# Ledger of designs, part 107: designed miniproteins, single chains, continued (4)

Each design is a single chain, and the fold is of that chain. pLDDT is the mean over its residues in the fold that is shown.

## One batch from the design tools (miniprotein)

Design m15715
Fold by ESMFold2-Fast:
Structure m15715 (fold): chain A 81 residues (1-81)
Amino acid sequence: MAVNREGVRRLAASIPKDKYDEAVKLLEEAEKAIENGDTEKARQALIKFFSLTDGKPDGDLDPATVEELAERIARILEKLR
């Protein structure tokens, strides 16, 4: 197992609701960068995504939204090696 699923879920839960749209855009940017073979751009997008988290889960996002974000983060991390 290459990805810490629990850590990823906690990270997704730590995205403030007012930062949700920005977080989704950064994940979309990382996913598109991977599709284009631009691993460096994907890493930069993930670093920006991580900077949106204060490590404190605010609980404002729906559980389904948290699970969706966690799944997307896990897939991106698996492709970055």
Scores: mean pLDDT 76

Design m15716
Fold by ESMFold2-Fast:
Order: sequence, then structure tokens, then C-alpha cells
Structure m15716 (fold): chain A 63 residues (1-63)
Amino acid sequence: SVGEEVKEAGIKAGKELGVSEELGVKAVTKGAQEAVAEGLDPRTKEAIEEGIKKGEELLKKES
């Protein structure tokens, strides 16, 4: 499911950027929600990928 993939991606992003898993999950979850709110179809792989990308940008800005 989309929720499971977003959570797993958040954990990975957090580890890659040297922040906690909890922060990584929160950032990627927020990114994914914003992507869907902007009209991306949540059933597409592109929507998940865009959410991950936005979440990583949020984490980098916090660093």
C-alpha cells in the first residue's frame, strides 16, 4: 500500500541524511500528502516518487 511504501522510504531517507527514523517518516509522509493534494494520482508510482523527493528536500533544509 502507499502508506507502507511511504513509511519505508521515510526510514531510508532519515538514515541517509543522518536524522532519526521518526523525522524521516514525518517528512516523507508530509511530502506525499502535498503531492496528492496538488493533484497527483496516488495510484501511480510517480506520486509516491514525488512525495519521497519532496520529503528529502524538507529534511535537507532542516539540516
Scores: mean pLDDT 71

Design m15717
Fold by ESMFold2-Fast:
Structure m15717 (fold): chain A 99 residues (1-99)
Amino acid sequence: DEEKIREFEEQFEKEKEEVKKNVEAFLEENIEKLDEIEKQIEEREKNLPASVEEFRKRMPELSVSEEVAEHVLELTVEGLEFAIKLVREEIEKIKKKLE
């Protein structure tokens, strides 16, 4: 329903701030693994289209309307792309400080 879609949008904005804080803390605690983390992010980015298609194929099993499913999928993809970009930018920032 329309109210649930609005709630997902509000939750998405709150989750972006939390993800940023968690990513910054995680990377600072794992400075020795930055190259490994960067490689893992590249693999996740490369496989993102396939992961999205698998998720889409399984949405009918959740008994939600196709419109709600498509909107949730779109927000999920946007959130994942945001997280990948954030991790990549923060790794580059940390690497520059260490050089």
Scores: mean pLDDT 72

Design m15718
Fold by ESMFold2-Fast:
Structure m15718 (fold): chain A 64 residues (1-64)
Amino acid sequence: SAEEEATALIRAALPDVTPVYNEIMATFGAPDVSISDKELTPVAKEAEKFAKETLLRLLAEAAA
C-alpha cells in the first residue's frame, strides 16, 4: 500500500544519521518511541520528523 511505501521511505532516511543520532541520544538520555511499523504510518512520519528535528536541536546544543 501507499502507506507501507511511505513508511519504508521514511525509514530509508534514518540510516543516513542513525550512528550520530544514537551517540547524541545516548548523551541526552534517548526517549525511545514505540512505533508499530506500517500500522502507524502517519504517526511514524511525525515521529521521524520529530526525531530529525530533535537531532538537529541536540547537535546545536552540543555545539554551544
Scores: mean pLDDT 56

Design m15719
Fold by ESMFold2-Fast:
Structure m15719 (fold): chain A 84 residues (1-84)
Amino acid sequence: MTREELRAALERGKTLPFSEKAREAIDVALRYLDGEISPEEALKRLKELGFRFPSVEDAVRFLADVVQALEEIFSAIDKIEKER
């Protein structure tokens, strides 16, 4: 996944029903991708939110993967509900 693809996935995550802490983690990852905060500051803020990663790169990829997986789950649920 490219940096642009990671950013797009995280932006879509902002529309999903996440907890406030998960939404804040997504915002931290987006700010890092946009160059607004350093990798060190991003990791510090993620740790304060309860997310511990070995690198900010791992955190960004993990969050993007979670967004994609949840989009697929909610898409399947929406399809089931529309067929009723």
Scores: mean pLDDT 75

Design m15720
Fold by ESMFold2-Fast:
Structure m15720 (fold): chain A 74 residues (1-74)
Amino acid sequence: DIKVYLIDFIIENGGDGTELLTLKTSTDPRVKQALLDYEKYYGLEEDGKSLPDLEGELLRAEAEGKQMPKSISY
């Protein structure tokens, strides 16, 4: 899946998720959808009602010693 591939590629090469925040401002609908799929996949959208603050969530996860998982499929 190209959506998962794009997000995981950024994570593997960037590591801190700053690139994911940049994707929120993208005008490419595929990139926007990939970001939404990423948030749902990694459980960042608890209630499914609103998008999480990715920067805040990543900083919280880092403070708690959590890691971002690798890609599911390429």
Scores: mean pLDDT 49

Design m15721
Fold by ESMFold2-Fast:
Structure m15721 (fold): chain A 71 residues (1-71)
Amino acid sequence: SMNKEEIEKMMQEAIDAVEEAGKISLEEARKVGDRLITMVHMEALMKLSEDDAAKIVDELSRRVEEILRRS
């Protein structure tokens, strides 16, 4: 429960950071997105199962791609 809440908070912070970077440029949003997806993936692997970590990374990657398509 607590581990899942922490990872969900990190995902939302990552999404917010990509949205903010997108206001500067598409290139900046891509760089920020790539770095934060890697960071969240590493944290999820430490706190969750491999399958749950994969689901988190897939969802975060999908949401970041949506932001990049709108930019």
Scores: mean pLDDT 83

Design m15722
Fold by ESMFold2-Fast:
Order: C-alpha cells, then sequence, then structure tokens
Structure m15722 (fold): chain A 58 residues (1-58)
C-alpha cells in the first residue's frame, strides 16, 4: 500500500540521515570543506525523500 511505502521511505531516510550526521561530525574535525559538502548532500537527499513521499500522497 501507499502507506507502507511512505513508512518505508521515512525509515530509510532516518537511517541515511543518521549516517550523514555521523560523517559530518567526523569530517568537521579534519576537513570542514568536505563536512560542508556532506551537509549540502544531506539537504538534497532530504528534498528527494520529501518529493517521493509527496508523490505517493497524491
Amino acid sequence: SKEEEIERLKKMFEEVNKIYDELIAEYQKTNPVDAALLTQLKEDIKKYYEEKIKELEA
């Protein structure tokens, strides 16, 4: 069902978000330029998941 797919997408994004947060924190200590790039990628990934969820809600 659409509801099951939305729940799956939300769970997948939660896991991806945690991985990116850990990577950003680690890179912030040694390479702040890459940390900034990872932060931008995280925002792009968030937008991607939000759009997919909206598409399923329509």
Scores: mean pLDDT 85

Design m15723
Fold by ESMFold2-Fast:
Structure m15723 (fold): chain A 84 residues (1-84)
Amino acid sequence: MTVSFTGNLTTSSGKVLPVTGTVDGTEIGSRGTLTLSSYDSVVGETVNVEIIKTIGNTLYGVVIDDDGRPYDAGLTTFTATITS
């Protein structure tokens, strides 16, 4: 089941960016995509994510950092609220 969410992405430097996205489920290991509020010329608007925990209507996840993506922080996380 695809669910929609809104939330924030936090970089390893502590910068907070508003995001929207969808995931293929709410279980640990569910995957999906985030859309950034600002276009990044190298990453674009969309990054891949994986859910690491769900508490109520709140999703916690990570951005993949070891696949050669333009961000190299490794510690980029997100927290989001399910909207649908």
Scores: mean pLDDT 70

Design m15724
Fold by ESMFold2-Fast:
Structure m15724 (fold): chain A 87 residues (1-87)
Amino acid sequence: SKDKELQQYVEESQKLWDEYVDMSDAGSDVSKIREILNQARDYALKALETNEGRALLNMSNTALSIIDKDSSFNKKKLEELVELENS
């Protein structure tokens, strides 16, 4: 069903977001971090009709914007985004 397909996209986006968090904490190469974030964003776009998909899209877009302006990721911004989208 469409609902099951949307939930699968949400779960794949969330999994890639969690992988991004782990890679960021490990100090992985920015190009690899960007690749994972782009994949998370693509799955979130496929789940755009869901609140969770929109949240993951906003989180991924904000993280990509931070990387594009600075070579370092700000963990505080990740926490702020998670709190906002859980509201």
Scores: mean pLDDT 79

Design m15725
Fold by ESMFold2-Fast:
Structure m15725 (fold): chain A 94 residues (1-94)
Amino acid sequence: MELIERLAEAAREEAAPLGEEIAEEVERTVRETAELVLKANPEEPLITVLKIAIDVSYFAIEGLLIRMGVPREEAREVAERIRERMLELLREAE
């Protein structure tokens, strides 16, 4: 739970330059994705579950940003930065 909150907050911070509404939606997307992957894989180690959730979140965030009016190339760059930051945070927790 604590680590999921840290991932969601990190994603929010990376998305903050795009506006508060987008940052809140990105944070929600990361939190909800991590919760869904965790519920679907209750027997897997938490770190393994979160690695899957980060990859799934990348595609969900890119699509979300495009739907919210962010240009496709910028949406991809932001989603990639969020993914990289979440992976770094996860490595620090290992």
Scores: mean pLDDT 85

Design m15726
Fold by ESMFold2-Fast:
Structure m15726 (fold): chain A 91 residues (1-91)
Amino acid sequence: MEKKARAQIEAARTLADLLAAGVSPEEARRRAIELGVSLGVSEEEARRTAEETLATIERLIETTDLSREAAIAAAYTAESLRLIGDLLDAE
């Protein structure tokens, strides 16, 4: 559980960092999935994490006055807290 959650958080961080640097959502998603898989996450799980994070960013941009950079940071924080919460609930 712990190694997997850490790997998913690292992949989500990479996605957020790439998006903040102006990399396209498609390219950022691809690189985040590659990193997640390299760290031991399945391609399916890495893909779901990346897609959920991207969906959260789009929703925040659509429904709030947050800048793109702020929406990216908020989405990454929310996803990281979700992954940590899932780990803690397994105690």
Scores: mean pLDDT 78

Design m15727
Fold by ESMFold2-Fast:
Structure m15727 (fold): chain A 72 residues (1-72)
Amino acid sequence: STKEEKRNKALLYIFEKGIENTTAKEVAEEAGVSKETATKLIQEVRENPSLLIDVEVEKGVVDLKEAVERVT
């Protein structure tokens, strides 16, 4: 598993569970990253929620319009 795959898995988990209902420990365990990496990623998403749009669209979880409406 690549660093990019782990990052995308972490972002997908945050998306599915919601940022407010997600802990660094859970993200770390689910994505196979360190708790420090998970904490930094959660902070990045809080500051830039559009990071979730790229993963949602790439994975086909939601269409682009729905993703934009969710974060804006």
Scores: mean pLDDT 69

Design m15728
Fold by ESMFold2-Fast:
Structure m15728 (fold): chain A 98 residues (1-98)
Amino acid sequence: EEIVLSSEVILEILKYLRDNKPDEAEKLLLSTPSLKLTPEEAEEQRIKYLALLKLIRRKKLDDKEIEEALERIENGELSEEEKKALEEARELLEKELA
């Protein structure tokens, strides 16, 4: 229905992380609207969501919980294209944080 993780939301999350406000970043990420995506759109957005959660994890969240979530996605036959999208999302996040 709606696109989760719009560029505006991503930038806001990065601003919170830069200002050392991981609680606000986590809250924004978790409150991002729309669980009402098509299956294909949901997978792409889940990959971006997990990349952002992994970034926030460096500040607050448990490593094991995030890695376990990522492992579940990988075990669900994550395609090479989906892996590439994940890497691209991570590169964009790292560039904005630098």
Scores: mean pLDDT 54

Design m15729
Fold by ESMFold2-Fast:
Structure m15729 (fold): chain A 60 residues (1-60)
Amino acid sequence: LSDEQLRAIVLAIKRLGKYGKKLTDEDIEEIAKLTGLSVEEVKAALEKVNFNVEELLLEL
Protein backbone atom coordinates (compact mmCIF):
# COMPACT_ATOMS: atom_id res chain seq x y z
CA LEU A 1 0.00 0.00 0.00
CA SER A 2 1.06 3.60 -0.65
CA ASP A 3 1.58 6.18 2.13
CA GLU A 4 -1.62 7.92 0.96
CA GLN A 5 -3.61 4.65 1.27
CA LEU A 6 -2.24 4.00 4.79
CA ARG A 7 -3.22 7.54 5.85
CA ALA A 8 -6.68 7.01 4.34
CA ILE A 9 -7.12 3.82 6.42
CA VAL A 10 -6.14 5.66 9.64
CA LEU A 11 -8.51 8.55 8.81
CA ALA A 12 -11.38 6.11 8.14
CA ILE A 13 -10.78 4.37 11.50
CA LYS A 14 -10.85 7.77 13.25
CA ARG A 15 -14.09 8.69 11.42
CA LEU A 16 -15.70 5.45 12.65
CA GLY A 17 -14.67 6.32 16.24
CA LYS A 18 -12.62 3.10 16.38
CA TYR A 19 -9.14 4.58 16.88
CA GLY A 20 -7.50 2.65 19.72
CA LYS A 21 -10.33 0.05 19.72
CA LYS A 22 -10.51 -3.52 18.43
CA LEU A 23 -11.72 -3.69 14.81
CA THR A 24 -14.42 -6.17 13.74
CA ASP A 25 -14.97 -7.63 10.25
CA GLU A 26 -17.82 -5.11 9.83
CA ASP A 27 -15.42 -2.26 10.70
CA ILE A 28 -12.94 -3.54 8.07
CA GLU A 29 -15.71 -3.63 5.43
CA GLU A 30 -16.71 -0.03 6.29
CA ILE A 31 -13.04 1.11 6.13
CA ALA A 32 -12.77 -0.49 2.66
CA LYS A 33 -15.88 1.43 1.52
CA LEU A 34 -14.59 4.74 2.94
CA THR A 35 -11.10 4.37 1.42
CA GLY A 36 -12.02 2.78 -1.93
CA LEU A 37 -9.71 -0.15 -1.12
CA SER A 38 -10.64 -3.83 -1.14
CA VAL A 39 -11.43 -5.63 2.14
CA GLU A 40 -8.39 -7.86 1.39
CA GLU A 41 -6.04 -4.83 1.11
CA VAL A 42 -7.32 -3.26 4.36
CA LYS A 43 -7.08 -6.59 6.21
CA ALA A 44 -3.52 -7.21 4.91
CA ALA A 45 -2.37 -3.76 6.10
CA LEU A 46 -3.94 -4.30 9.55
CA GLU A 47 -2.50 -7.84 9.85
CA LYS A 48 1.03 -6.48 9.19
CA VAL A 49 0.71 -4.30 12.33
CA ASN A 50 -1.22 -7.01 14.27
CA PHE A 51 -4.30 -4.71 14.26
CA ASN A 52 -2.38 -1.99 16.14
CA VAL A 53 -3.59 1.07 14.19
CA GLU A 54 -0.93 3.37 15.75
CA GLU A 55 1.79 1.27 14.04
CA LEU A 56 0.31 2.04 10.59
CA LEU A 57 1.64 5.60 11.00
CA LEU A 58 5.15 4.16 11.58
CA GLU A 59 5.09 2.52 8.10
CA LEU A 60 5.17 6.05 6.62
Scores: mean pLDDT 73

Design m15730
Fold by ESMFold2-Fast:
Structure m15730 (fold): chain A 51 residues (1-51)
Amino acid sequence: SDKLKEGLRRSGEAFGVVDEMGYASFTMLADLEEGQKLVEEVLKKREEEEK
């Protein structure tokens, strides 16, 4: 899921809420089945706050 990891980095920068440690945590979770679902949930929440 390299595309998902890159998307997370871009989204984190755009929302200004992720630091280096936070981003690393999300990229690690993106490699796990349960983590991918959690990551998508977080991204959806951030999109709602952005809109």
Scores: mean pLDDT 59

Design m15731
Fold by ESMFold2-Fast:
Structure m15731 (fold): chain A 80 residues (1-80)
Amino acid sequence: EKKTKVTLVFPDGTEVTIEAENDKELLEKIKEEVSKYYSEEDTEKFINALLELSKEKEVPLSTIVNNRTINVDDLLKLYD
């Protein structure tokens, strides 16, 4: 099974690299890390943004984020 790697960058400059074997595991790990820095509402907003990108491009979430660096604050600002 294809392993996915994504790096999340948080407002304090912290970088977290997540590895997952499927989209469900990837989504759960992303929620866990983002929830350490953001409210439940903002965490859900970030997850919905990633799911919308997957839907728009008609590819699995893993394909969108694999080997990418995502600035969490920048993505959240797009949905304000």
Scores: mean pLDDT 78

Design m15732
Fold by ESMFold2-Fast:
Structure m15732 (fold): chain A 59 residues (1-59)
Amino acid sequence: IQKQIDKGYITLNNIPIPTPTHYDLIDLAVKEGIKTIIVDNNTPQSIIDYARSKGLKVV
């Protein structure tokens, strides 16, 4: 997680079902000043919507 934050983005791969820890990752990214989240075809829409609600760009 910290190594991903140091790259300036967070990657959410292989996440078919949202969990509370995924929302915590998004909150941590916002706190660390990360502006972009990279998602895959398995990322749930609820996670994407939450990231966008926090002002993050979803790619």
Scores: mean pLDDT 68

Design m15733
Fold by ESMFold2-Fast:
Structure m15733 (fold): chain A 84 residues (1-84)
Amino acid sequence: SLYEEAKKVLEEGQKLLKEIEEIRDRASPGQRVILDVIERELKQAIDRLKKAIESGDPEEIEQATKHAKEVIERAKKVLERLGL
């Protein structure tokens, strides 16, 4: 269901945020600037998804879930490029 998928994506996003916080301990100053941008985008996507789920609107849930997935995948690719 849309709700179950949205909940899984929300959980994945929250886990990734926690991982990024842990990565900060070994990141250079330049890498931390990049991590700040990723964290901001990820936090915004998670907040949007939470609001969509709370609204109960299937269209909003679908769009917010799709957006959160795209943000999560971008964040993962950037972390890979940074060697983190």
Scores: mean pLDDT 87

Design m15734
Fold by ESMFold2-Fast:
Structure m15734 (fold): chain A 65 residues (1-65)
Amino acid sequence: EMEKKAEELAKLAEEELKDHVVSIKVTGDEVEVTLKNMTLQDTFKVVRLMGEALDLGLSLKVHEV
């Protein structure tokens, strides 16, 4: 159940952040997203995704390269 929720969050992150996604890793209840060329708009998208993660009981970790 948690793995499916984490996979759904990972897909949402990929759709929202699109070409900025370098990699996405799902480990249990944790979704780790590596991004590049972040803009302020992308930062707001990340904040919304963090809210979704909290509501789902998941951990979202974001890295920028």
Scores: mean pLDDT 80

Design m15735
Fold by ESMFold2-Fast:
Structure m15735 (fold): chain A 89 residues (1-89)
Amino acid sequence: SDAVYQQLLSQVDQVTAKHAANLERIAETESRARVLLFTDATDGVMRMLLSVQKKEMQKNGVPQSQIDELEAYVDQQIAALRARTLALL
């Protein structure tokens, strides 16, 4: 349902905000090389969780168009997170 989908997007936003805060804190104390390593690790974790969520949505009969929209949204959130973190270096 639209309500369940909106709740899922809200959860993605909350997780992204926590990762952003953590990377900002790391950027204050760590070298550029280490911050980039942690940023890449964060990207990997977010993409892994997206893969698990996509499989669960497919199993539950969620339309492919909505799954594709979620993937595009997560890709946008990851790109914004990377850009924000790089701007701190």
Scores: mean pLDDT 86

Design m15736
Fold by ESMFold2-Fast:
Structure m15736 (fold): chain A 99 residues (1-99)
Amino acid sequence: SFAELDPESEALAQELADAGVDRARALQVFRAALEGLDTAALRELVARELTEDEIREILAKAIIERAKVAGKEEEGREAAEKLINGEITAEEAAKMVAE
């Protein structure tokens, strides 16, 4: 639901907006990343041309939030760092916090 934002989701949405993503689109990207959507699908949802590095930063924050909900915050931070460094894909990072 887009009608309710918990404080952590609001902070993430603001960081995505600061990266040049509209707030409503930032929430869609956040939700899609939690569902394990790949970078190409997320770029399409944004409806703006973002760099691969910008998309990785957005996905990394979504992975950290997913990990917190799953009780895997440490694994989420490790996956996010590897994603930002280009060592793994967003799909691989999502699997690390889901498994």
Scores: mean pLDDT 62

Design m15737
Fold by ESMFold2-Fast:
Structure m15737 (fold): chain A 86 residues (1-86)
Amino acid sequence: MHKVSDAASAYGRALYYQGMAELNPADREEAERLKREAEAKIKETKEEIASLSPEEAKRLEEILEEGLKQGEDFAAARLAAALSKA
């Protein structure tokens, strides 16, 4: 489901910008905006999953959790790369 991948991507992007905002306070507003966007997408995705059958809901919840974890790993890798180029 593309909404799961969209939520995971938004989450990873929000985490990356939160880390960047610690280096540059001017980026804090953008980081907060992206965090709210990611939270909204995750909430919407979870609500859609909850409307499905229990079996399908469990499967999509597992896919969402995996996607969020991949988003965290992606943000960490990008932050490490950005710091190594400084």
Scores: mean pLDDT 78

Design m15738
Fold by ESMFold2-Fast:
Structure m15738 (fold): chain A 82 residues (1-82)
Amino acid sequence: MSNQLSSLGGDLGDAIGQGDTDSAVQYAQQMSQIASQDPSPIGQQLSQLSQQLAQALRQGDIDTAIQLTQQTSQVLGQFISS
């Protein structure tokens, strides 16, 4: 799981950096699905944040998407480094 989440996190970051919102939404949704299979509180938090990020990206809410991207990156870093 950690290797797949790490790869998706990188792909998500690249898509956001390139302005590819469709790919960013897909990667965020995949990350949420994988993280939701982890019963840990941090896995559940990552799943929830990834879903909120995908929603913000779909709505074009730039301010919310930026904040959620930062939070998702922090939680992902904690998840894969544990």
Scores: mean pLDDT 78

Design m15739
Fold by ESMFold2-Fast:
Structure m15739 (fold): chain A 71 residues (1-71)
Amino acid sequence: MLSREDLRASVDALEAGAATLTADSNPVGIGVLLIAARNLAAWAEELGDEETARRAREVAARLEALRRQAE
């Protein structure tokens, strides 16, 4: 079932992937990672892991800003 260990590993991978993106990145690619960030934030909130949810939301906010610049 859903676990905090799997969630944290997923958010760590998301942060690493998001760090490779720039304003010159393809908007579709940014959008895919943004959807993943939002899903992980919702998952963390469901598990009551507020710190991990906050990290995922911060990544989502950065990706939203990059997507706006890329479009």
Scores: mean pLDDT 79

Design m15740
Fold by ESMFold2-Fast:
Structure m15740 (fold): chain A 94 residues (1-94)
Amino acid sequence: SRVEELAELLREWAERQGFDTVTDEEIEELARELARLGVSVEQLRKALELLEQGVMSVEKLSERTGLSREAAELLVEFHEKQAIRVLEAAVRSV
């Protein structure tokens, strides 16, 4: 299933980013939405590489990967949400 392949890429990416608070359910939901928007495994892999390089622009992600603006927005919003959770967890632990 493409949803399962996208979810695996997202899970591996989240681990590399240190997103310790992300749930399997959130990853599966994002994977399902990306699959619904026609995102391929190769497009997602490229988008995740760009996010890891600090490319947080929806426009640049779309242009460089062929992702729709909607798909690029979902990825940027997910990244920002998880980054905020990690920061909140760190502050709460101090």
Scores: mean pLDDT 84

Design m15741
Fold by ESMFold2-Fast:
Structure m15741 (fold): chain A 79 residues (1-79)
Amino acid sequence: SRREQLEKDLKAVEKTIEDIKRNREEAIERAVRIIRELYRKAGLPIPPEEVLRERAEVIVDATLGLLEAAKSFLEELLK
């Protein structure tokens, strides 16, 4: 059922939002590791840790914004 799949998707999005909000520091640290590896693979100088953290925070916040938008969209479809 489409409704059943949408309900599963909504629960998955809600869980992801909750996990990121509760474990924000871990999410930032994961993003820092990803950004650092991207610089390494591109052959670019790796920025200082403080700069990587600042960029990671922006990415985590943008990701939360997109997930909140997806949640709202799924909630509207389930009305």
Scores: mean pLDDT 87

Design m15742
Fold by ESMFold2-Fast:
Structure m15742 (fold): chain A 80 residues (1-80)
Amino acid sequence: MEALIERLRELLKDPSLPPELKTALQEAIRVLETTEFVHPDILRMFEEGVRLAEEGRFQEALLLLEIALGVYEIEKAVLG
């Protein structure tokens, strides 16, 4: 968890990131910092999204992070 949050923070230091991707990365950090129980599939999607962004694959990273955030909100509603 902590290692993934640090990778997200390092990515946010890149001034060339698309604004939409910066927003998705900030929301992923918020989810990881405020939630004790993140579903393993969502965590894997966040990890893969970060990896894609680190490789410069910004559009694929954005899509995957947005899907992961959407799934998180659905699961939160079902489990709450």
Scores: mean pLDDT 82

Design m15743
Fold by ESMFold2-Fast:
Order: sequence, then C-alpha cells, then structure tokens
Structure m15743 (fold): chain A 80 residues (1-80)
Amino acid sequence: SDFKEQEKKNLEELETAIRNGAPLPDNFLGTLFDPDKSGTYDDKVRNNVKKFQKNQGLLVDGILGPATLEAIYKLFYENE
C-alpha cells in the first residue's frame, strides 16, 4: 500500500509539473511546452501527446489524463 501511495503521489506531482512546464526529454513527447516554459497548451503539445498515446496503445485524445500520465511515469520514472 505504501508503494502504491508513493506511485499515486508521484503521478500527481508529475501531472502538476507537466501542466506547469516541467523540463522533459525532447524525444519524450517532442517539445511538450514552449522553451520559455510559459505553460501554454497548444496544438503542438496536444499532437505530441496524441503521438505518445498512439505509441502506448492508449485512447488518442491528446489529454494528459490518468492513463497517459501513468504511462509517462512508468516510462521515465518507475524504470529509473
């Protein structure tokens, strides 16, 4: 239970960080946010999210929902 609570906390922190323009690897979702870290969610970011969702076999809607964030978390944080 402690491990699952930590995963949930990390996922929520990741969601907040992504929404606030956290620096992520360029090849991850392409450029997730503008280089100035404005936090603007534009068509470029949405299309990059859709590409990631397609590659992970998720629903392709371009929304950073729980399933997409869990896939991001596992790919870049759980395996480190």
Scores: mean pLDDT 56

Design m15744
Fold by ESMFold2-Fast:
Structure m15744 (fold): chain A 109 residues (1-109)
Amino acid sequence: SAAALEERRKALHEELEAAVEEVRPLAEAVYAADGAGSAAALRAAAAELEREEAGMSVAELRERLGPLGRTILEAGRLEEPDAPERDLLRGALRQERLLALIRERYAEL
C-alpha cells in the first residue's frame, strides 16, 4: 500500500540519517582543519572509486555492497524507480565506500 511505502521510506531515511550523523563530526573537523585541501582529496578519492566501479559488472557491484550500501540501494530504488540498476548499485557502493574512507582517514582528527 501507499502507506506501507511511506513508512518504509521514513525507516530508510532514519537509518541513513543515523549513518550520516555518525561521520558528520569527522567531515566537519576535516573541513575546518584543511577546507579546500580536504575537499580536493575527497573528490580525488571519489573519482578513483568511480573509475574502479566503471569496470565492475552488476554481479560484482552487488557482491561488494555492505549493509549500509544495501540500505542506500533500497532508498535509491524507491526514489528513482526508473533508474538503471547498475547506476543505483554504483551510487550505493560509492557512497558506502566514501563514508568508510572518511571514517578511516579522519577518525583520529
Scores: mean pLDDT 74

Design m15745
Fold by ESMFold2-Fast:
Structure m15745 (fold): chain A 101 residues (1-101)
Amino acid sequence: NEELKKYIDKAEEALKNGDYDTAISYVNKAIELAEKYKPSQEEIERIFRIVAELAKSLTPEAADVAEKFLKLISTKYPNFKPSEELKKLAGPVLFALAFKE
């Protein structure tokens, strides 16, 4: 879906510029679209990288984005397996949220 790719691209650009509020806004829209359109493995991994980087900030807004993304993965993409590279880049915060008991 072109709109999904657009929001992922905009979120990545905002992150590169240190604009965390804009990155959160666009990644939230990408997650919402991913609920309606089945994203590719690459698109899910791109969203994961954005969420993981935002989670390092430990802000409430970043935590809300992480919870929303984890809910999407658990309900719509339970068979998604992040790459070993992505697991290392995600950091402890995102994985603690994703796999907490």
Scores: mean pLDDT 73

Design m15746
Fold by ESMFold2-Fast:
Structure m15746 (fold): chain A 117 residues (1-117)
Amino acid sequence: SPLLDLVRRGSLVEYGIALIEYALSDEEERAKFDAVEATLRAIVETLLATDPSFGERLRAAVREVLRAEGFSDALIDQQFATPEGQRALLLEVLMGGYFKVPEEKRDEVLAALRAEV
């Protein structure tokens, strides 16, 4: 799954860096960030609605990424306590993964994600 592969390459740290860059960027660059976020959000919502086993695999992949970045299970479980918190954390990790992709490969990754839904 392209989405699962992007989550496995995800990063909450890289998402934080991207947010700082977003805050310092112009309107055009912010619009690009917002468009990517909206696209990834729509894909996550569609896949979570269609396959419960996919949701479990996605949550497991996010937990592994966050553990690798030094986040405690207690903090992860707190965020995973609500559907809203789960979706927010999934999206943030995915956004971080997307911004880790070399710029010249981002269109290819986005096309693969769109084809998954």
Scores: mean pLDDT 81

Design m15747
Fold by ESMFold2-Fast:
Structure m15747 (fold): chain A 85 residues (1-85)
Amino acid sequence: MLDFTPIPADSKEVSHIVAAQIELMADPDTKDPRVADGLALLAEEYLKRGDYKKALEYAELALKMDPDNERARRVLERAKEALKK
């Protein structure tokens, strides 16, 4: 059972807990938009921390579960751009 609340981008400690829960529920076949949004928030947090590789991974997972997630798409593009530069 998935129990989580959207994480503010400035909360690193809570992001670790949410990341663990989301990874357990991250199944592309599930297509759960709540999990996708959580992954997108986590990816945005990694992007802000400069962990572009992790930001890319979580944004890709979010898009696999919900391809219409605008936050995940934005993070994916920014992480890819940062990794190119």
Scores: mean pLDDT 68

Design m15748
Fold by ESMFold2-Fast:
Structure m15748 (fold): chain A 75 residues (1-75)
Amino acid sequence: NLEEGQKALEEGKLYLDRKDYEEAIKKFSQAREYFEKAGDKKGAAEALKAEAIAYRELGKFDEADKLFEEAKKLE
């Protein structure tokens, strides 16, 4: 569902701003799932990039790089 994806993405951004990176990752992962089920490749790519930023902030650079690469493939 597109609306649920957008809500999860927005909640993830709020956690990211608060530096709660683990909760941000959970919300961005949920957003990605909703966008994928809706066939929204652009929304899924945005959620993947946001999730990658949170992993990078946690120092998990390999996970972040993988997510950025997945987002790039969705264009």
Scores: mean pLDDT 87

Design m15749
Fold by ESMFold2-Fast:
Structure m15749 (fold): chain A 64 residues (1-64)
Amino acid sequence: MDEEQARKAGENAAKAAADLFGLPAPSEEAIEEAARRVKELAEKGEANSANQLQAGREAVEKHG
């Protein structure tokens, strides 16, 4: 996964998690953290939808 793909996946995950869990709209810092986590998951072969959603949730809770 390249940097652009990771950022897009992280943004989608953060927005989906915010909508699903009733969290604030993700900040730029939350999107950046989600992108980093999604890239790490992809490097481990674990970038499934559930893991990406959890990464987005944790990023928004930490920075949102």
Scores: mean pLDDT 81

